# Designs tried in a protein design run: designed miniproteins, single chains, continued (4). Part 11

Each design is a single chain, and the fold is of that chain. pLDDT is the mean over its residues in the fold that is shown.

## One batch from the design tools (miniprotein)

Design m12376
Fold by ESMFold2-Fast:
Structure m12376 (fold): chain A 55 residues (1-55)
Amino acid sequence: SMTDEIKTLEKQIEDLSLQQVRADRDGDHDTADRYGTKAVELKRRLFALKKEMES
């Protein structure tokens, strides 16, 4: 269901955000940026799914 897909995306975004914070703290800004980019892509998909559910 869309609800299950939304929950999966939210969990993946949270995991990527935590990995980004850790990489940034370790001084690996390149790796942090890659995690951030992936999180943005998933956030766009999440936004589209939520918008579809509201329509």
Scores: mean pLDDT 86

Design m12377
Fold by ESMFold2-Fast:
Structure m12377 (fold): chain A 84 residues (1-84)
Amino acid sequence: SMAEELYKKGLELFDQGKYDEAAEYFRKAAALKPSADIYTNLGLVYMSQGKYQEAIDAFQKALALDPNNPLAKGNLAIAKEKLA
C-alpha cells in the first residue's frame, strides 16, 4: 500500500540519519494508516533529535494502538526522564 511504501522510505531515511525527512515520511504514513510501529519509529526519530515532548506524544499514540509495545513503553519512560 501507499502507507507501507511511505513507512519503508521513512525507515531508510532514519537509517541514513536523515531525521527530519524520516519524521515527514512517518507522519505521512500514519495519516494514511495509523499503526503502533509507525508511531514508535516516529518517536524514536524525535528521540534521536532531542525532541522529547514530540517523542512522548508519538509513543503515547503507539501505546493507544498497542498498549504492550515494548519499544514504545521503554522509550516513553526514557523521554519523560529527559524532561524531568
Scores: mean pLDDT 92

Design m12378
Fold by ESMFold2-Fast:
Structure m12378 (fold): chain A 80 residues (1-80)
Amino acid sequence: MEKEILEEVKKVMEKLVELGAISEEDAEDILKEIEELLKNKDYDSAIEKLKILLDKAKEHKMPEDIIESVEKAIKLLESL
């Protein structure tokens, strides 16, 4: 589950970097933060970080499938 969520987040970050919306360094930092939160079972904090990422994806008008992927990751964490 955590690996699947991290993979979805990674895809969103790669697209944000491609569009110039975020630097590669910032993307790596965000991924590391989310990975650490998931490893520590701090799902509430991970959900908050993913919601911020969702807002950024919407702001930068990311494709619907990318937005849906982030929303799915949030829903999976909320189900735990």
Scores: mean pLDDT 77

Design m12379
Fold by ESMFold2-Fast:
Structure m12379 (fold): chain A 56 residues (1-56)
Amino acid sequence: SSQAQQLVDQAQQYISQGDYRRAFFTAVRAISLGRDNPDIRQRAQQIADEARRQMR
């Protein structure tokens, strides 16, 4: 959905800003909303994984 795409874009912006906590939770929400779109889910998962690694 367009909302899921907007969340992916927002999560990517949070990564660029070093806000890994917000990036992670925004990406997780994008996964939930984008369940019918595999491209969105894959991108959101990659962002969530990156954010999680950077928080440790």
Scores: mean pLDDT 85

Design m12380
Fold by ESMFold2-Fast:
Structure m12380 (fold): chain A 61 residues (1-61)
Amino acid sequence: MVEELIEKLKSPDPEEQVEAAKELGKIGDPRAIEPLLQAVATSPDPEVQAAALSALKKIGI
């Protein structure tokens, strides 16, 4: 489940990346921390960056 969401976070589709980031934030699994940090650092899409940052805050970063 978490691994599948991490794969969606790497999707070329920004809508799928946003959805994956939101779900990872709700789950709160620390395995998502590094993938979410990568999404913030590397994504050119501001909506993806915002969703990943929100997810990190929910996890406790």
Scores: mean pLDDT 80

Design m12381
Fold by ESMFold2-Fast:
Structure m12381 (fold): chain A 66 residues (1-66)
Amino acid sequence: KEEELKKEYIEAREAAAEDIKEYTEEEAKKAKAKGEGEEKAEELLKKGEEAVAKLKEAAKKEAEKL
């Protein structure tokens, strides 16, 4: 059934988006621990949020084609 395929596809892309978010959060923590400053950590977090948002939007559009 097409609905199940769309759901599985979206779930897989959401898992990838979560992985990107976790990676960015860990890098931000490392930046703070190294004394690279909160500003750089915030910049990394914002870039991660943008990447996640774009991935989720792309996944939604691709799922509609299935």
Scores: mean pLDDT 75

Design m12382
Fold by ESMFold2-Fast:
Structure m12382 (fold): chain A 65 residues (1-65)
Amino acid sequence: MEKVASEAARDILLVALEFLGGKIEERDGKIVITADKVTPELRAIVDGLAANAKKIGGPEVVLEE
Protein backbone atom coordinates (compact mmCIF):
# COMPACT_ATOMS: atom_id res chain seq x y z
CA MET A 1 0.00 0.00 0.00
CA GLU A 2 1.11 3.54 -0.70
CA LYS A 3 1.28 6.09 2.12
CA VAL A 4 2.50 9.67 1.67
CA ALA A 5 5.24 8.38 -0.66
CA SER A 6 3.59 10.04 -3.66
CA GLU A 7 3.51 13.38 -1.86
CA ALA A 8 7.20 13.17 -0.99
CA ALA A 9 8.11 12.12 -4.53
CA ARG A 10 6.08 14.97 -6.01
CA ASP A 11 7.67 17.55 -3.73
CA ILE A 12 11.19 16.33 -4.50
CA LEU A 13 10.46 16.29 -8.22
CA LEU A 14 9.09 19.83 -8.08
CA VAL A 15 12.23 21.15 -6.40
CA ALA A 16 14.59 19.26 -8.71
CA LEU A 17 12.70 20.30 -11.84
CA GLU A 18 12.54 23.96 -10.88
CA PHE A 19 16.27 23.86 -10.14
CA LEU A 20 16.94 22.36 -13.58
CA GLY A 21 14.51 24.69 -15.36
CA GLY A 22 11.77 22.11 -15.66
CA LYS A 23 8.00 22.28 -15.21
CA ILE A 24 5.47 19.94 -13.66
CA GLU A 25 1.88 19.24 -14.67
CA GLU A 26 -0.78 16.84 -13.45
CA ARG A 27 -2.92 15.05 -16.04
CA ASP A 28 -5.14 11.97 -15.77
CA GLY A 29 -3.78 11.20 -12.32
CA LYS A 30 -0.22 11.25 -13.60
CA ILE A 31 2.66 13.56 -12.88
CA VAL A 32 3.91 14.93 -16.20
CA ILE A 33 7.30 16.58 -16.12
CA THR A 34 8.24 18.88 -18.96
CA ALA A 35 11.48 20.66 -19.79
CA ASP A 36 12.58 22.88 -22.65
CA LYS A 37 15.44 20.49 -23.35
CA VAL A 38 16.06 17.26 -21.48
CA THR A 39 19.70 16.84 -20.57
CA PRO A 40 21.18 13.41 -19.77
CA GLU A 41 21.50 14.47 -16.12
CA LEU A 42 17.87 15.56 -15.87
CA ARG A 43 16.65 12.38 -17.56
CA ALA A 44 18.73 10.20 -15.23
CA ILE A 45 17.42 11.95 -12.13
CA VAL A 46 13.79 11.85 -13.25
CA ASP A 47 14.09 8.24 -14.39
CA GLY A 48 15.46 7.18 -11.02
CA LEU A 49 12.78 9.04 -9.11
CA ALA A 50 9.99 7.78 -11.36
CA ALA A 51 11.16 4.18 -11.08
CA ASN A 52 11.42 4.44 -7.30
CA ALA A 53 7.98 6.04 -6.98
CA LYS A 54 6.45 3.26 -9.07
CA LYS A 55 8.20 0.53 -7.08
CA ILE A 56 6.85 1.86 -3.78
CA GLY A 57 3.32 2.34 -5.13
CA GLY A 58 3.53 6.03 -5.94
CA PRO A 59 1.84 7.75 -8.88
CA GLU A 60 3.05 7.31 -12.44
CA VAL A 61 5.68 9.86 -13.40
CA VAL A 62 6.49 10.63 -17.02
CA LEU A 63 9.10 12.91 -18.56
CA GLU A 64 8.16 14.94 -21.64
CA GLU A 65 10.52 17.14 -23.68
Scores: mean pLDDT 67

Design m12383
Fold by ESMFold2-Fast:
Structure m12383 (fold): chain A 75 residues (1-75)
Amino acid sequence: SALETAEAALKLGTEAAVKAPTPELVAKGIAAALRAIGVIYEVEKKLLSEEEALAEAKRALEYAKEVLKELGLDP
């Protein structure tokens, strides 16, 4: 679901922020987490269709995975 995907993105973004060795990478992890929070908010407030919410959640998850890969971590 969109919510489950967005929650996964939030978890990965938070992990990236916590494990980041530099302030720049911490900021990227925080940005990934905030993007996921935005999607969760939109889903909870029913501002998007399930299809639109799932697409945004998948984009947030991919961004969080990219940040983790930049840190040298397996997403």
Scores: mean pLDDT 80

Design m12384
Fold by ESMFold2-Fast:
Structure m12384 (fold): chain A 67 residues (1-67)
Amino acid sequence: DYKEEIAKILSTLPSSIDIKTDPKTGKKYVKDVNGNYWLADFYIEYLKEKGTLFVSEEEKEENKDKL
């Protein structure tokens, strides 16, 4: 199940997530424990569905300016 795989990867990520930005598209990717990069937007969407993501006002502003 795709959503379960994302949740598994997220639970194994360190407290400080290693994020790489693609200079061509401006999109951000999160590195998993296996060294694979996943689109960060997919992680955020999944966490919202689970109700486990608390996004502060500051982090909402930061996410808009990160690109």
Scores: mean pLDDT 55

Design m12385
Fold by ESMFold2-Fast:
Structure m12385 (fold): chain A 60 residues (1-60)
Amino acid sequence: MEELIKQSENLRKKRREAFRKAAEAGIDALGPSPDVEQARQTLEDIWKREEELEKKRKEE
């Protein structure tokens, strides 16, 4: 269970990096690209993962 806490901390750090990536990719405004979609989806996934991690801790 404590490992999940450490993973959450790592996710927070990656969230910051993903946020910057998404912003830069989005600002590029060069048509639709997998990078832009990936960055945005990554941010959403990280956000949901943080909440789900707490649930999984309880569920095991």
Scores: mean pLDDT 63

Design m12386
Fold by ESMFold2-Fast:
Structure m12386 (fold): chain A 75 residues (1-75)
Amino acid sequence: KTSYYVVAKLKPDATEEDFQKAIEKAKEAGAKRVFYLPEARVVVAEFDSRETAEKAAQELGKLPFVESVEVVEVK
């Protein structure tokens, strides 16, 4: 089974509220699971489809407190 992970790195000054907004955006985009790692300042969202993951990455990248977004394929 192939999974796609969207890894959104938040800016150093991003607040806990910004993390919650990123988590909600990922869930709205259809993520099966969402993890946040506040120490690493990342939100990770799991998808079953590359197309959905890429769409979610675009949406997360529009948030002003997001520094970078990557899509990672995991087999």
Scores: mean pLDDT 82

Design m12387
Fold by ESMFold2-Fast:
Structure m12387 (fold): chain A 91 residues (1-91)
Amino acid sequence: MTPAEAIEAALELLELRKPDSTASPADLEKAKEVLREARKLAEEGRIEEAVRLLAEASGLPVPEKKDLTPAVFMALAFGVVSVAHRPPQDI
């Protein structure tokens, strides 16, 4: 799995869960913009910059360049989706 593929999966999740989400349209649009920008950077081989964008959007610290793995990339991308699009837990 490539970093770009992980970001693509996160974008698909945002689109699949659009109407039933408690997230505002503005929050969803911001998440999509971040994921699109990160995907573009990853496609250009600018993996470190893509990771920085994802970490900032998910509220996580930026991982060190030496520890960048596809799994970390995938976790960050799904973190952005979870923050912007995940419905609340049962009350």
Scores: mean pLDDT 66

Design m12388
Fold by ESMFold2-Fast:
Structure m12388 (fold): chain A 58 residues (1-58)
Amino acid sequence: MSIAELQEEIRRLAEELLALDPSLRAGAEGAVQAAETGDRVVLLAAKHELERAIAELR
């Protein structure tokens, strides 16, 4: 994935997380802020944390 594709995926996952549990807003906002850094390692970590949180809520 490119940085832009990772940023779009993180925003999508953050929206999905908030749809499943609105109480997790701080975590979702943190992930979106991480996406703005453009750092691939930070973006991959944020993506993995969002995917894990969503999987645990399903």
Scores: mean pLDDT 79

Design m12389
Fold by ESMFold2-Fast:
Order: sequence, then structure tokens, then C-alpha cells
Structure m12389 (fold): chain A 74 residues (1-74)
Amino acid sequence: EEELAAKTFALARAAARAAGDEEALAAVELLEEQVRRGELSEEAREAARFVEARLRAFHEADPERFAAILEELR
């Protein structure tokens, strides 16, 4: 769903910025670009796994801030 995809990218971008994780931010940008083009390259799939791992690490390190970002995007 278009709206759900937009919210998931917004969450990932906000979390990456909050964590100061430039690599995760770049990976989110790559993913968003590929999804927008309707193409999922191997690089985009690797970026998705990378973003998931970084979001998990951020949630582990700062669960309150992660929850606040998630609530704001619902």
C-alpha cells in the first residue's frame, strides 16, 4: 500500500537521522528510489536488510525515542 510504504520510509529516515547513522540514511534513500521506480535491485535488497539491522540496533539502544517516532507516524 502506497501510504504504508511512505510511512515506513518516513520512520526509517527519522530513526536514521535521530541515530546519526549516515549509512542507514543512504540505504533508506536507495530503497525509496528503487521502490519509486518499481525496481528492486540486489543492492536495494541488501540495503533493506542493512536498514532493518540498524533500526533494530537503534530500538535496542533507545527504545523510548524509537517508540515516539513510530507513534508520530501512525
Scores: mean pLDDT 72

Design m12390
Fold by ESMFold2-Fast:
Structure m12390 (fold): chain A 58 residues (1-58)
Amino acid sequence: MEMEERKRRGRREVEEGVEEFIRLMPRGLKAAELSNKKKIPAEEAFELVRAEEAAERA
């Protein structure tokens, strides 16, 4: 234990986060593949995937 001031209010956030995490998993995988292929940072790859999905949903 490093920090004792850690808030434990994340119990409900964890439950909500699990659903959101599952929803984000497909995009995360795509971003990782793009990052590996183009040799760019995962952050940039993830942003590209997000932009493409947003355009498809529009």
Scores: mean pLDDT 63

Design m12391
Fold by ESMFold2-Fast:
Structure m12391 (fold): chain A 71 residues (1-71)
Amino acid sequence: MSKEELEREVTEGMALMLIGLAKRLIEEKKAYEEAIELARRAVELAEEAEDEETVERAREVLEEAERAKEE
């Protein structure tokens, strides 16, 4: 495994973790602003990793968090 491959895997993993944390905050109906920040960062990391599926998931969570904050 090259440094480039390792960096990509780490970045993908971080994006997935942030998606999970944002989803958990939305489910607990708290810290929606924090969930929005986590989801936005997840989108950026997924884009850097060129993981289209994770980008889509992160965008969905971001939309959910923004909608939940608006009520």
Scores: mean pLDDT 80

Design m12392
Fold by ESMFold2-Fast:
Structure m12392 (fold): chain A 71 residues (1-71)
Amino acid sequence: SGAAARAAAEARRAALVKELRERYRKLMHEMLDRRNADKKTHEQADRNVDNMTAHLDATLTDDQLRALVEG
């Protein structure tokens, strides 16, 4: 299917991972803001979200990632 088709598929997957990361970061920050959490707690939450989304990227198929984004 060629290098261009693979690059397009990888770009679509990367966009899904980025959307999940941004959604989880936003949800965590909103929750932490309600609790008046400090800056270090927000920074740790960002690292935890990044680690979680990296794990999802390593373990899930494109269809599974899409399902998580779409509900």
Scores: mean pLDDT 86

Design m12393
Fold by ESMFold2-Fast:
Structure m12393 (fold): chain A 64 residues (1-64)
Amino acid sequence: MEEAQRIITEAVRNAPAMAESLPWATPEDRAAAEAELPALVEEARKHASDVAVVVGLVLRMLGL
């Protein structure tokens, strides 16, 4: 359970660095993706069993 939450937190922490290396079409696209990360993390913390789904959503938002 704690490992699942740690994976989500780690993915969110690394997301900004990953996003910085991606070829974004506009700054707004990147800002929109980053703005949604806190909401996804909170949702994941309520559903620890759904960690894979949340991580997938975060990566998809970043275009990964």
Scores: mean pLDDT 59

Design m12394
Fold by ESMFold2-Fast:
Order: structure tokens, then C-alpha cells, then sequence
Structure m12394 (fold): chain A 67 residues (1-67)
């Protein structure tokens, strides 16, 4: 995956995280799928790694709330 593709997917995941936090169940499912895809990716910048880590934390909180 290219750095540009990673950046695009991170921005998409950030938008999905925002919607999921507002209770959008479809956005939550898409976020989970996208983060699973990104988990196997080698990030090229520290900024991308930090953003991914924050998104993973948000997903974890959402999963805890839904249980």
C-alpha cells in the first residue's frame, strides 16, 4: 500500500470514527474493517502511526460501550 493510499484510508477512518461515536452502526462496522486492513500496513511516518493508534483506541472504547 502506498503512503498516499494509507493517508486516504486514515482520513476515511477518522470520518468513520466521528460518525461511529455519534452512534452510526454502519460507520462503526466500516471503521472496524478499515482498521483491520491498516493493521497489516507498514506506516511510513510517525504521524500516521499516532493517528492509527488513536483510531484503535476509539474503536476499543466503542466496543466496550456496545457490550
Amino acid sequence: MSEEEIEKKLKEAEELARKAMEGDEEAYKKLKELLEELETVEFKTLEQEVRFGLLRMILGVLEAIKK
Scores: mean pLDDT 80

Design m12395
Fold by ESMFold2-Fast:
Structure m12395 (fold): chain A 58 residues (1-58)
Amino acid sequence: SKKVEEAKKFVEKVLNDTSLSDDEKGKLISEYLRSLKLTDEEIEEVILFAVELEEKRK
């Protein structure tokens, strides 16, 4: 869905922002996802995407 694609792009942008702390990144992502009316499946897809990106960064 468009909302999931938008959320994934936002998450990737935030996670790759070197000016933000990990705590700030978590808060921004959490607030953004709460602002979107996502289904449980859409939320899970975005979370799995974020986890995979963070694992690849380590």
Scores: mean pLDDT 78

Design m12396
Fold by ESMFold2-Fast:
Structure m12396 (fold): chain A 69 residues (1-69)
Amino acid sequence: MTREEAKEAIRKAAQELGVKLSDLGIDAAANMLALGETVEQAAEAISRVDGVPLEEARKIVEKAREMLK
């Protein structure tokens, strides 16, 4: 999985869930996923950058991983 594929998946997942993410938040989560890091680590990156609740960030990342299958 490329970083660009992960960025588009995160962006689409956030859009479907009605959550606005910054480019920094999308980049942080996408980098974690492209490196093979966990859903939890990617969700924590979003929560830390954009202040999104961790539960909501986790849903975004899980949805993005499903799109990448």
Scores: mean pLDDT 83

Design m12397
Fold by ESMFold2-Fast:
Structure m12397 (fold): chain A 117 residues (1-117)
Amino acid sequence: MKDAIARAEFVVRGPRDVFEAEVDLKDLETGEIIGKAKIRVEVSGDRARVTVEFDKPLKIVDARVVLGRPAADGSIEVLGRAERVKITDNKVEAELRLTRPVRPGERLVVQVFLRIE
């Protein structure tokens, strides 16, 4: 089993926004790139939907999705964790309730943690 992370940062442009990025899927222990992930984040007020598509099928046994603000010390102020996570062969879909509405101009970080067999 491997623990892996995909991470993206974005700036909210409006009260509803959609962000898309292609990022590296990295092994959490080694930092080795094990694949590519396309991350889509849809925000609307105090709700977010995160979709992650992988470049290859992965045997995903667990997934966690976190959205938050980057802090000056490199930590993350968590605004939301996934309420519902759907895992398929090459996709993770998550719905998040945020502790507060997102604001235009706010910088956010999405982190997707995977356990792979």
Scores: mean pLDDT 85

Design m12398
Fold by ESMFold2-Fast:
Structure m12398 (fold): chain A 55 residues (1-55)
Amino acid sequence: SSAEEQRRREEAAFALRAAEVGDETLEINKGMDASVSQGLEEVIARFRARAEALL
């Protein structure tokens, strides 16, 4: 339905924005602990994968 498609698009947009903010955080905080940056990279990848699955 159009309502379900709209919801998927909104969820995908949110996921892409979350990934963008994560990428910006990594860029600004290049000196952070490797374990922390690795965890953030995994979260970013999940958001991007979610957006791809919804689109």
Scores: mean pLDDT 84

Design m12399
Fold by ESMFold2-Fast:
Structure m12399 (fold): chain A 93 residues (1-93)
Amino acid sequence: GLAEAKKLLEEARKLLDRAEELLRQARRAYEEGRFDEARRLAEEAIKLAEEALKLAMEALKLAGDDKELILEAIALALRAIGIIFDAELLLSR
């Protein structure tokens, strides 16, 4: 239901905030030549973003006709995809 969708989106947002912080730390580690630390942090960011994407997609299924919840779920899913893409690019260097 809608209450469940809201809880999933709150959890997804927390995971994405953490993933973005880990990705910022990974970029700094990479710039400083700490490549093993950068890889570990980027891999952790990907894992959290993948978990958040799953929660956002589940929330989207539960949102029904609630336009606010639908838009929030889509926004969080896109945010997760962006983090995964950026982290994978960092790992490919």
Scores: mean pLDDT 90

Design m12400
Fold by ESMFold2-Fast:
Structure m12400 (fold): chain A 69 residues (1-69)
Amino acid sequence: SMAKIREKKAEALELLGEAYLNASDKKKADELFKKALELLLENDKEVARRFAEEVKETLGREDLVKYVE
């Protein structure tokens, strides 16, 4: 389904964003995390919230929770 494809793409973008963050490229990481969140918002607001919470838990990106309001 398209919903599952969006979730998988968001996961890939999250992993790539984490890699850029670890390389100290915060700007690129931010763009990738926002792009992942945009894909999830096209699916469902609750799925987007769960992603933002997961990124907060795993990567410390608390600011992303605000984008799903």
Scores: mean pLDDT 72

Design m12401
Fold by ESMFold2-Fast:
Structure m12401 (fold): chain A 74 residues (1-74)
Amino acid sequence: SAADNAALAAQVEAAMRRGLAAAEAAGALTPELRAEVERLLAEALAAIRAGRVEEGLAKAEEAFRLLVEAVAAA
């Protein structure tokens, strides 16, 4: 349902904000990485809210992978 999609989008956004904060605290968050993660997050949230949940989750997973790899390399 639209309500379920909205709830999922909110959970994904909250998790991604925590990931961004962790990367920033680690000194791993470059302006380029921030821009790419924010772009992927915006696309993920739009897709989930439109009912394209699989597409949205794939984009969110890509954004989270980028954050994890950046923190691991820092």
Scores: mean pLDDT 89

Design m12402
Fold by ESMFold2-Fast:
Structure m12402 (fold): chain A 88 residues (1-88)
Amino acid sequence: MSEEELNRRAAENALETFRGMAEYIAETGDASDEVIERAGEALGMATYLRPEYRRRGLELAREAGVSDEQIARIEAAADRFLAELEAA
């Protein structure tokens, strides 16, 4: 299995984790800093491995019913996580 194939599967897994977190936020209204950071890490990892997955992830969050304010917080968390990955 190629490194490219492994990265693709890892990105898909991160995007599915993000979908589950977005659905949790929409269903429960739980937008605590912990939940937002976890969602941001999943979206950040998916974006790091496949940049086009950022747009897909944000679309999934909107479809799940996450608010624009919550999406902005998730994007900020994802950007912080991406910056940490680039610094490592």
Scores: mean pLDDT 85

Design m12403
Fold by ESMFold2-Fast:
Structure m12403 (fold): chain A 73 residues (1-73)
Amino acid sequence: AEELKEKAIEAARNGDFETAAQYVEELLKALGYADIAPSVAGLVRRLGEEHGPEFAARAVEAIYEQFEADKAA
């Protein structure tokens, strides 16, 4: 899961929002959130398109931290 997060952040920073979205989807499926993974991945892609690479990378970090915390609880 951590490795998928890092790959998603790298793709987002490179402006490859489609690849970043794919890694976010895989990440959320690995954490047990397969049902919402496509929707969250789509959100990351839209945020990157509207606000740019650095914003998308930060969104990936925030998403991972939130879902990892929920999984750990």
Scores: mean pLDDT 79

Design m12405
Fold by ESMFold2-Fast:
Structure m12405 (fold): chain A 71 residues (1-71)
Amino acid sequence: EIPKEVLEKMEELARQAEPALQALAAADPADPEVRARRLEILELVAKAAEAVEAGDYEKALEYFERVVELT
């Protein structure tokens, strides 16, 4: 399963992103900037999930870090 070190870092990144993701969810979906950012985040989350399934945890963490940067 997922190594403890990787899991701890994922939890840290999730905590950092959560408030901003909540703010984006409440934002006006008609705003083109909001829509573009949501699409980028969804794509990165999908790629991170694929990397986890493939066992490429380092790449998964890179995608999660990019999500935090966008939020």
Scores: mean pLDDT 75

Design m12406
Fold by ESMFold2-Fast:
Structure m12406 (fold): chain A 68 residues (1-68)
Amino acid sequence: SEEVRKLIDEYAKEKKLSPEEQARLEAFYKWALERGLSVEEVRAELDRYEQAKENIEKLKPEFEKKMK
């Protein structure tokens, strides 16, 4: 739990997240706690999120306009 919190805080500082991204990260943290995820599993999920961000950048801008 404490190690997961530290990982989340370090990620937020390193990536200079927007308020919206910070809210999403906090929701993810709560979800991870409820699921009992290990630090290693949380690290893997953050890596998946970074990969998903790269994939989202490849989506048409039109889709992003509709979804906020």
Scores: mean pLDDT 70

Design m12408
Fold by ESMFold2-Fast:
Structure m12408 (fold): chain A 57 residues (1-57)
Amino acid sequence: SRLEELREKILALTDELNALVRKLKQNPNDEETRKRLMEVQEEIVKLYKELEELRAG
């Protein structure tokens, strides 16, 4: 289902987020990692909003 697909995507992105945070702690000047971290955070927020809408509908 779309609900399960969204949950799986959120889980995968959360795992990536944790890995990116660890990388950024080791190299704070890594602009590419910082940019990806921001993108992943934004995508997670968007997916959570979609999940809430699907649960309400």
Scores: mean pLDDT 85

Design m12409
Fold by ESMFold2-Fast:
Structure m12409 (fold): chain A 75 residues (1-75)
Amino acid sequence: HMEERAQALAYRNGAEVNMELAKKLLEQYTPENKEKAIRYAELAVESARRAYQIDPSYRPLLEKAEKLLEEVKKL
C-alpha cells in the first residue's frame, strides 16, 4: 500500500540522518562524542530495521547502520 511505502521512506530518512550525526561526532574524537555517536548509530539501526520490515529492499541500509554501530563501539 502507498502508506506503507511512505512510512518506509520516513524510516529510511531517519536512519540516514542519524548515521550522518554519528559520523560528524566522530570528526572530533572524544569519549563524550563516542558515547553520543553510539546512541545515534543505535537510532539509525532502529530506523533502518523498521524500513527493512516494511520493504526488504532496505536491507543494505540496515547492514550499513549495523556496520557503523559495530565500528563506533570498537573505537
Scores: mean pLDDT 86

Design m12410
Fold by ESMFold2-Fast:
Structure m12410 (fold): chain A 75 residues (1-75)
Amino acid sequence: MAEEYKKLAEEYLKNGDYRKAGDYFEQAGDVYLKEGNLEEAAEYYRQAASYYIKAGDVEKALRYGTKATELLEKL
């Protein structure tokens, strides 16, 4: 199901909707985290944080950027 969230995120990016793109990259990260794929979860949380920055959502950007870094530190 992570691939569906990635496609939705890319569609919203094409339309300039950075907030929804961030939301869908976050959901892809959540799917990978539940599956135990920490590297993939970190990558998608990092992408979510990047798009939250572009959307002006500083709190979500900090939350998911930090979460991505913490997951990578466990590797």
Scores: mean pLDDT 85

Design m12411
Fold by ESMFold2-Fast:
Structure m12411 (fold): chain A 63 residues (1-63)
Amino acid sequence: SHLQQGKRLLLQGRPEEALAEFERAIAEDPQNAEAWGGLGVALERLGRHEEAARYHELSRQLR
């Protein structure tokens, strides 16, 4: 799944590629809190902290 691929890419230190995979996971299932959380983590690693905070909050609300 795109979610699992995104998580694996984060473990490999590839946050730009992880971001794309989490975006695909969200497109497949926009209620997937874990995918929104993964998007937030990838954005933090890319220095996009404001966007990351918004998606972490969304992930928290969907749990």
Scores: mean pLDDT 85

Design m12412
Fold by ESMFold2-Fast:
Structure m12412 (fold): chain A 61 residues (1-61)
Amino acid sequence: MSTEEKAEKLLKEVEERRKEETDPQLKKIADLMIELAKKMDPELALTLAETTLAMLDEHKA
């Protein structure tokens, strides 16, 4: 799997977890990170998606 494909996969996971998030501020942060990732280099997009996913996962866990 290429870095670009990995970034797309993780961004989809962020979008799914965002839908389950009840905190409106965290939802807004996730939306902002998704928009930023779309404009970034694939390597940066991957890192941003990983960080956002970890943030949402920690809040849920």
Scores: mean pLDDT 76

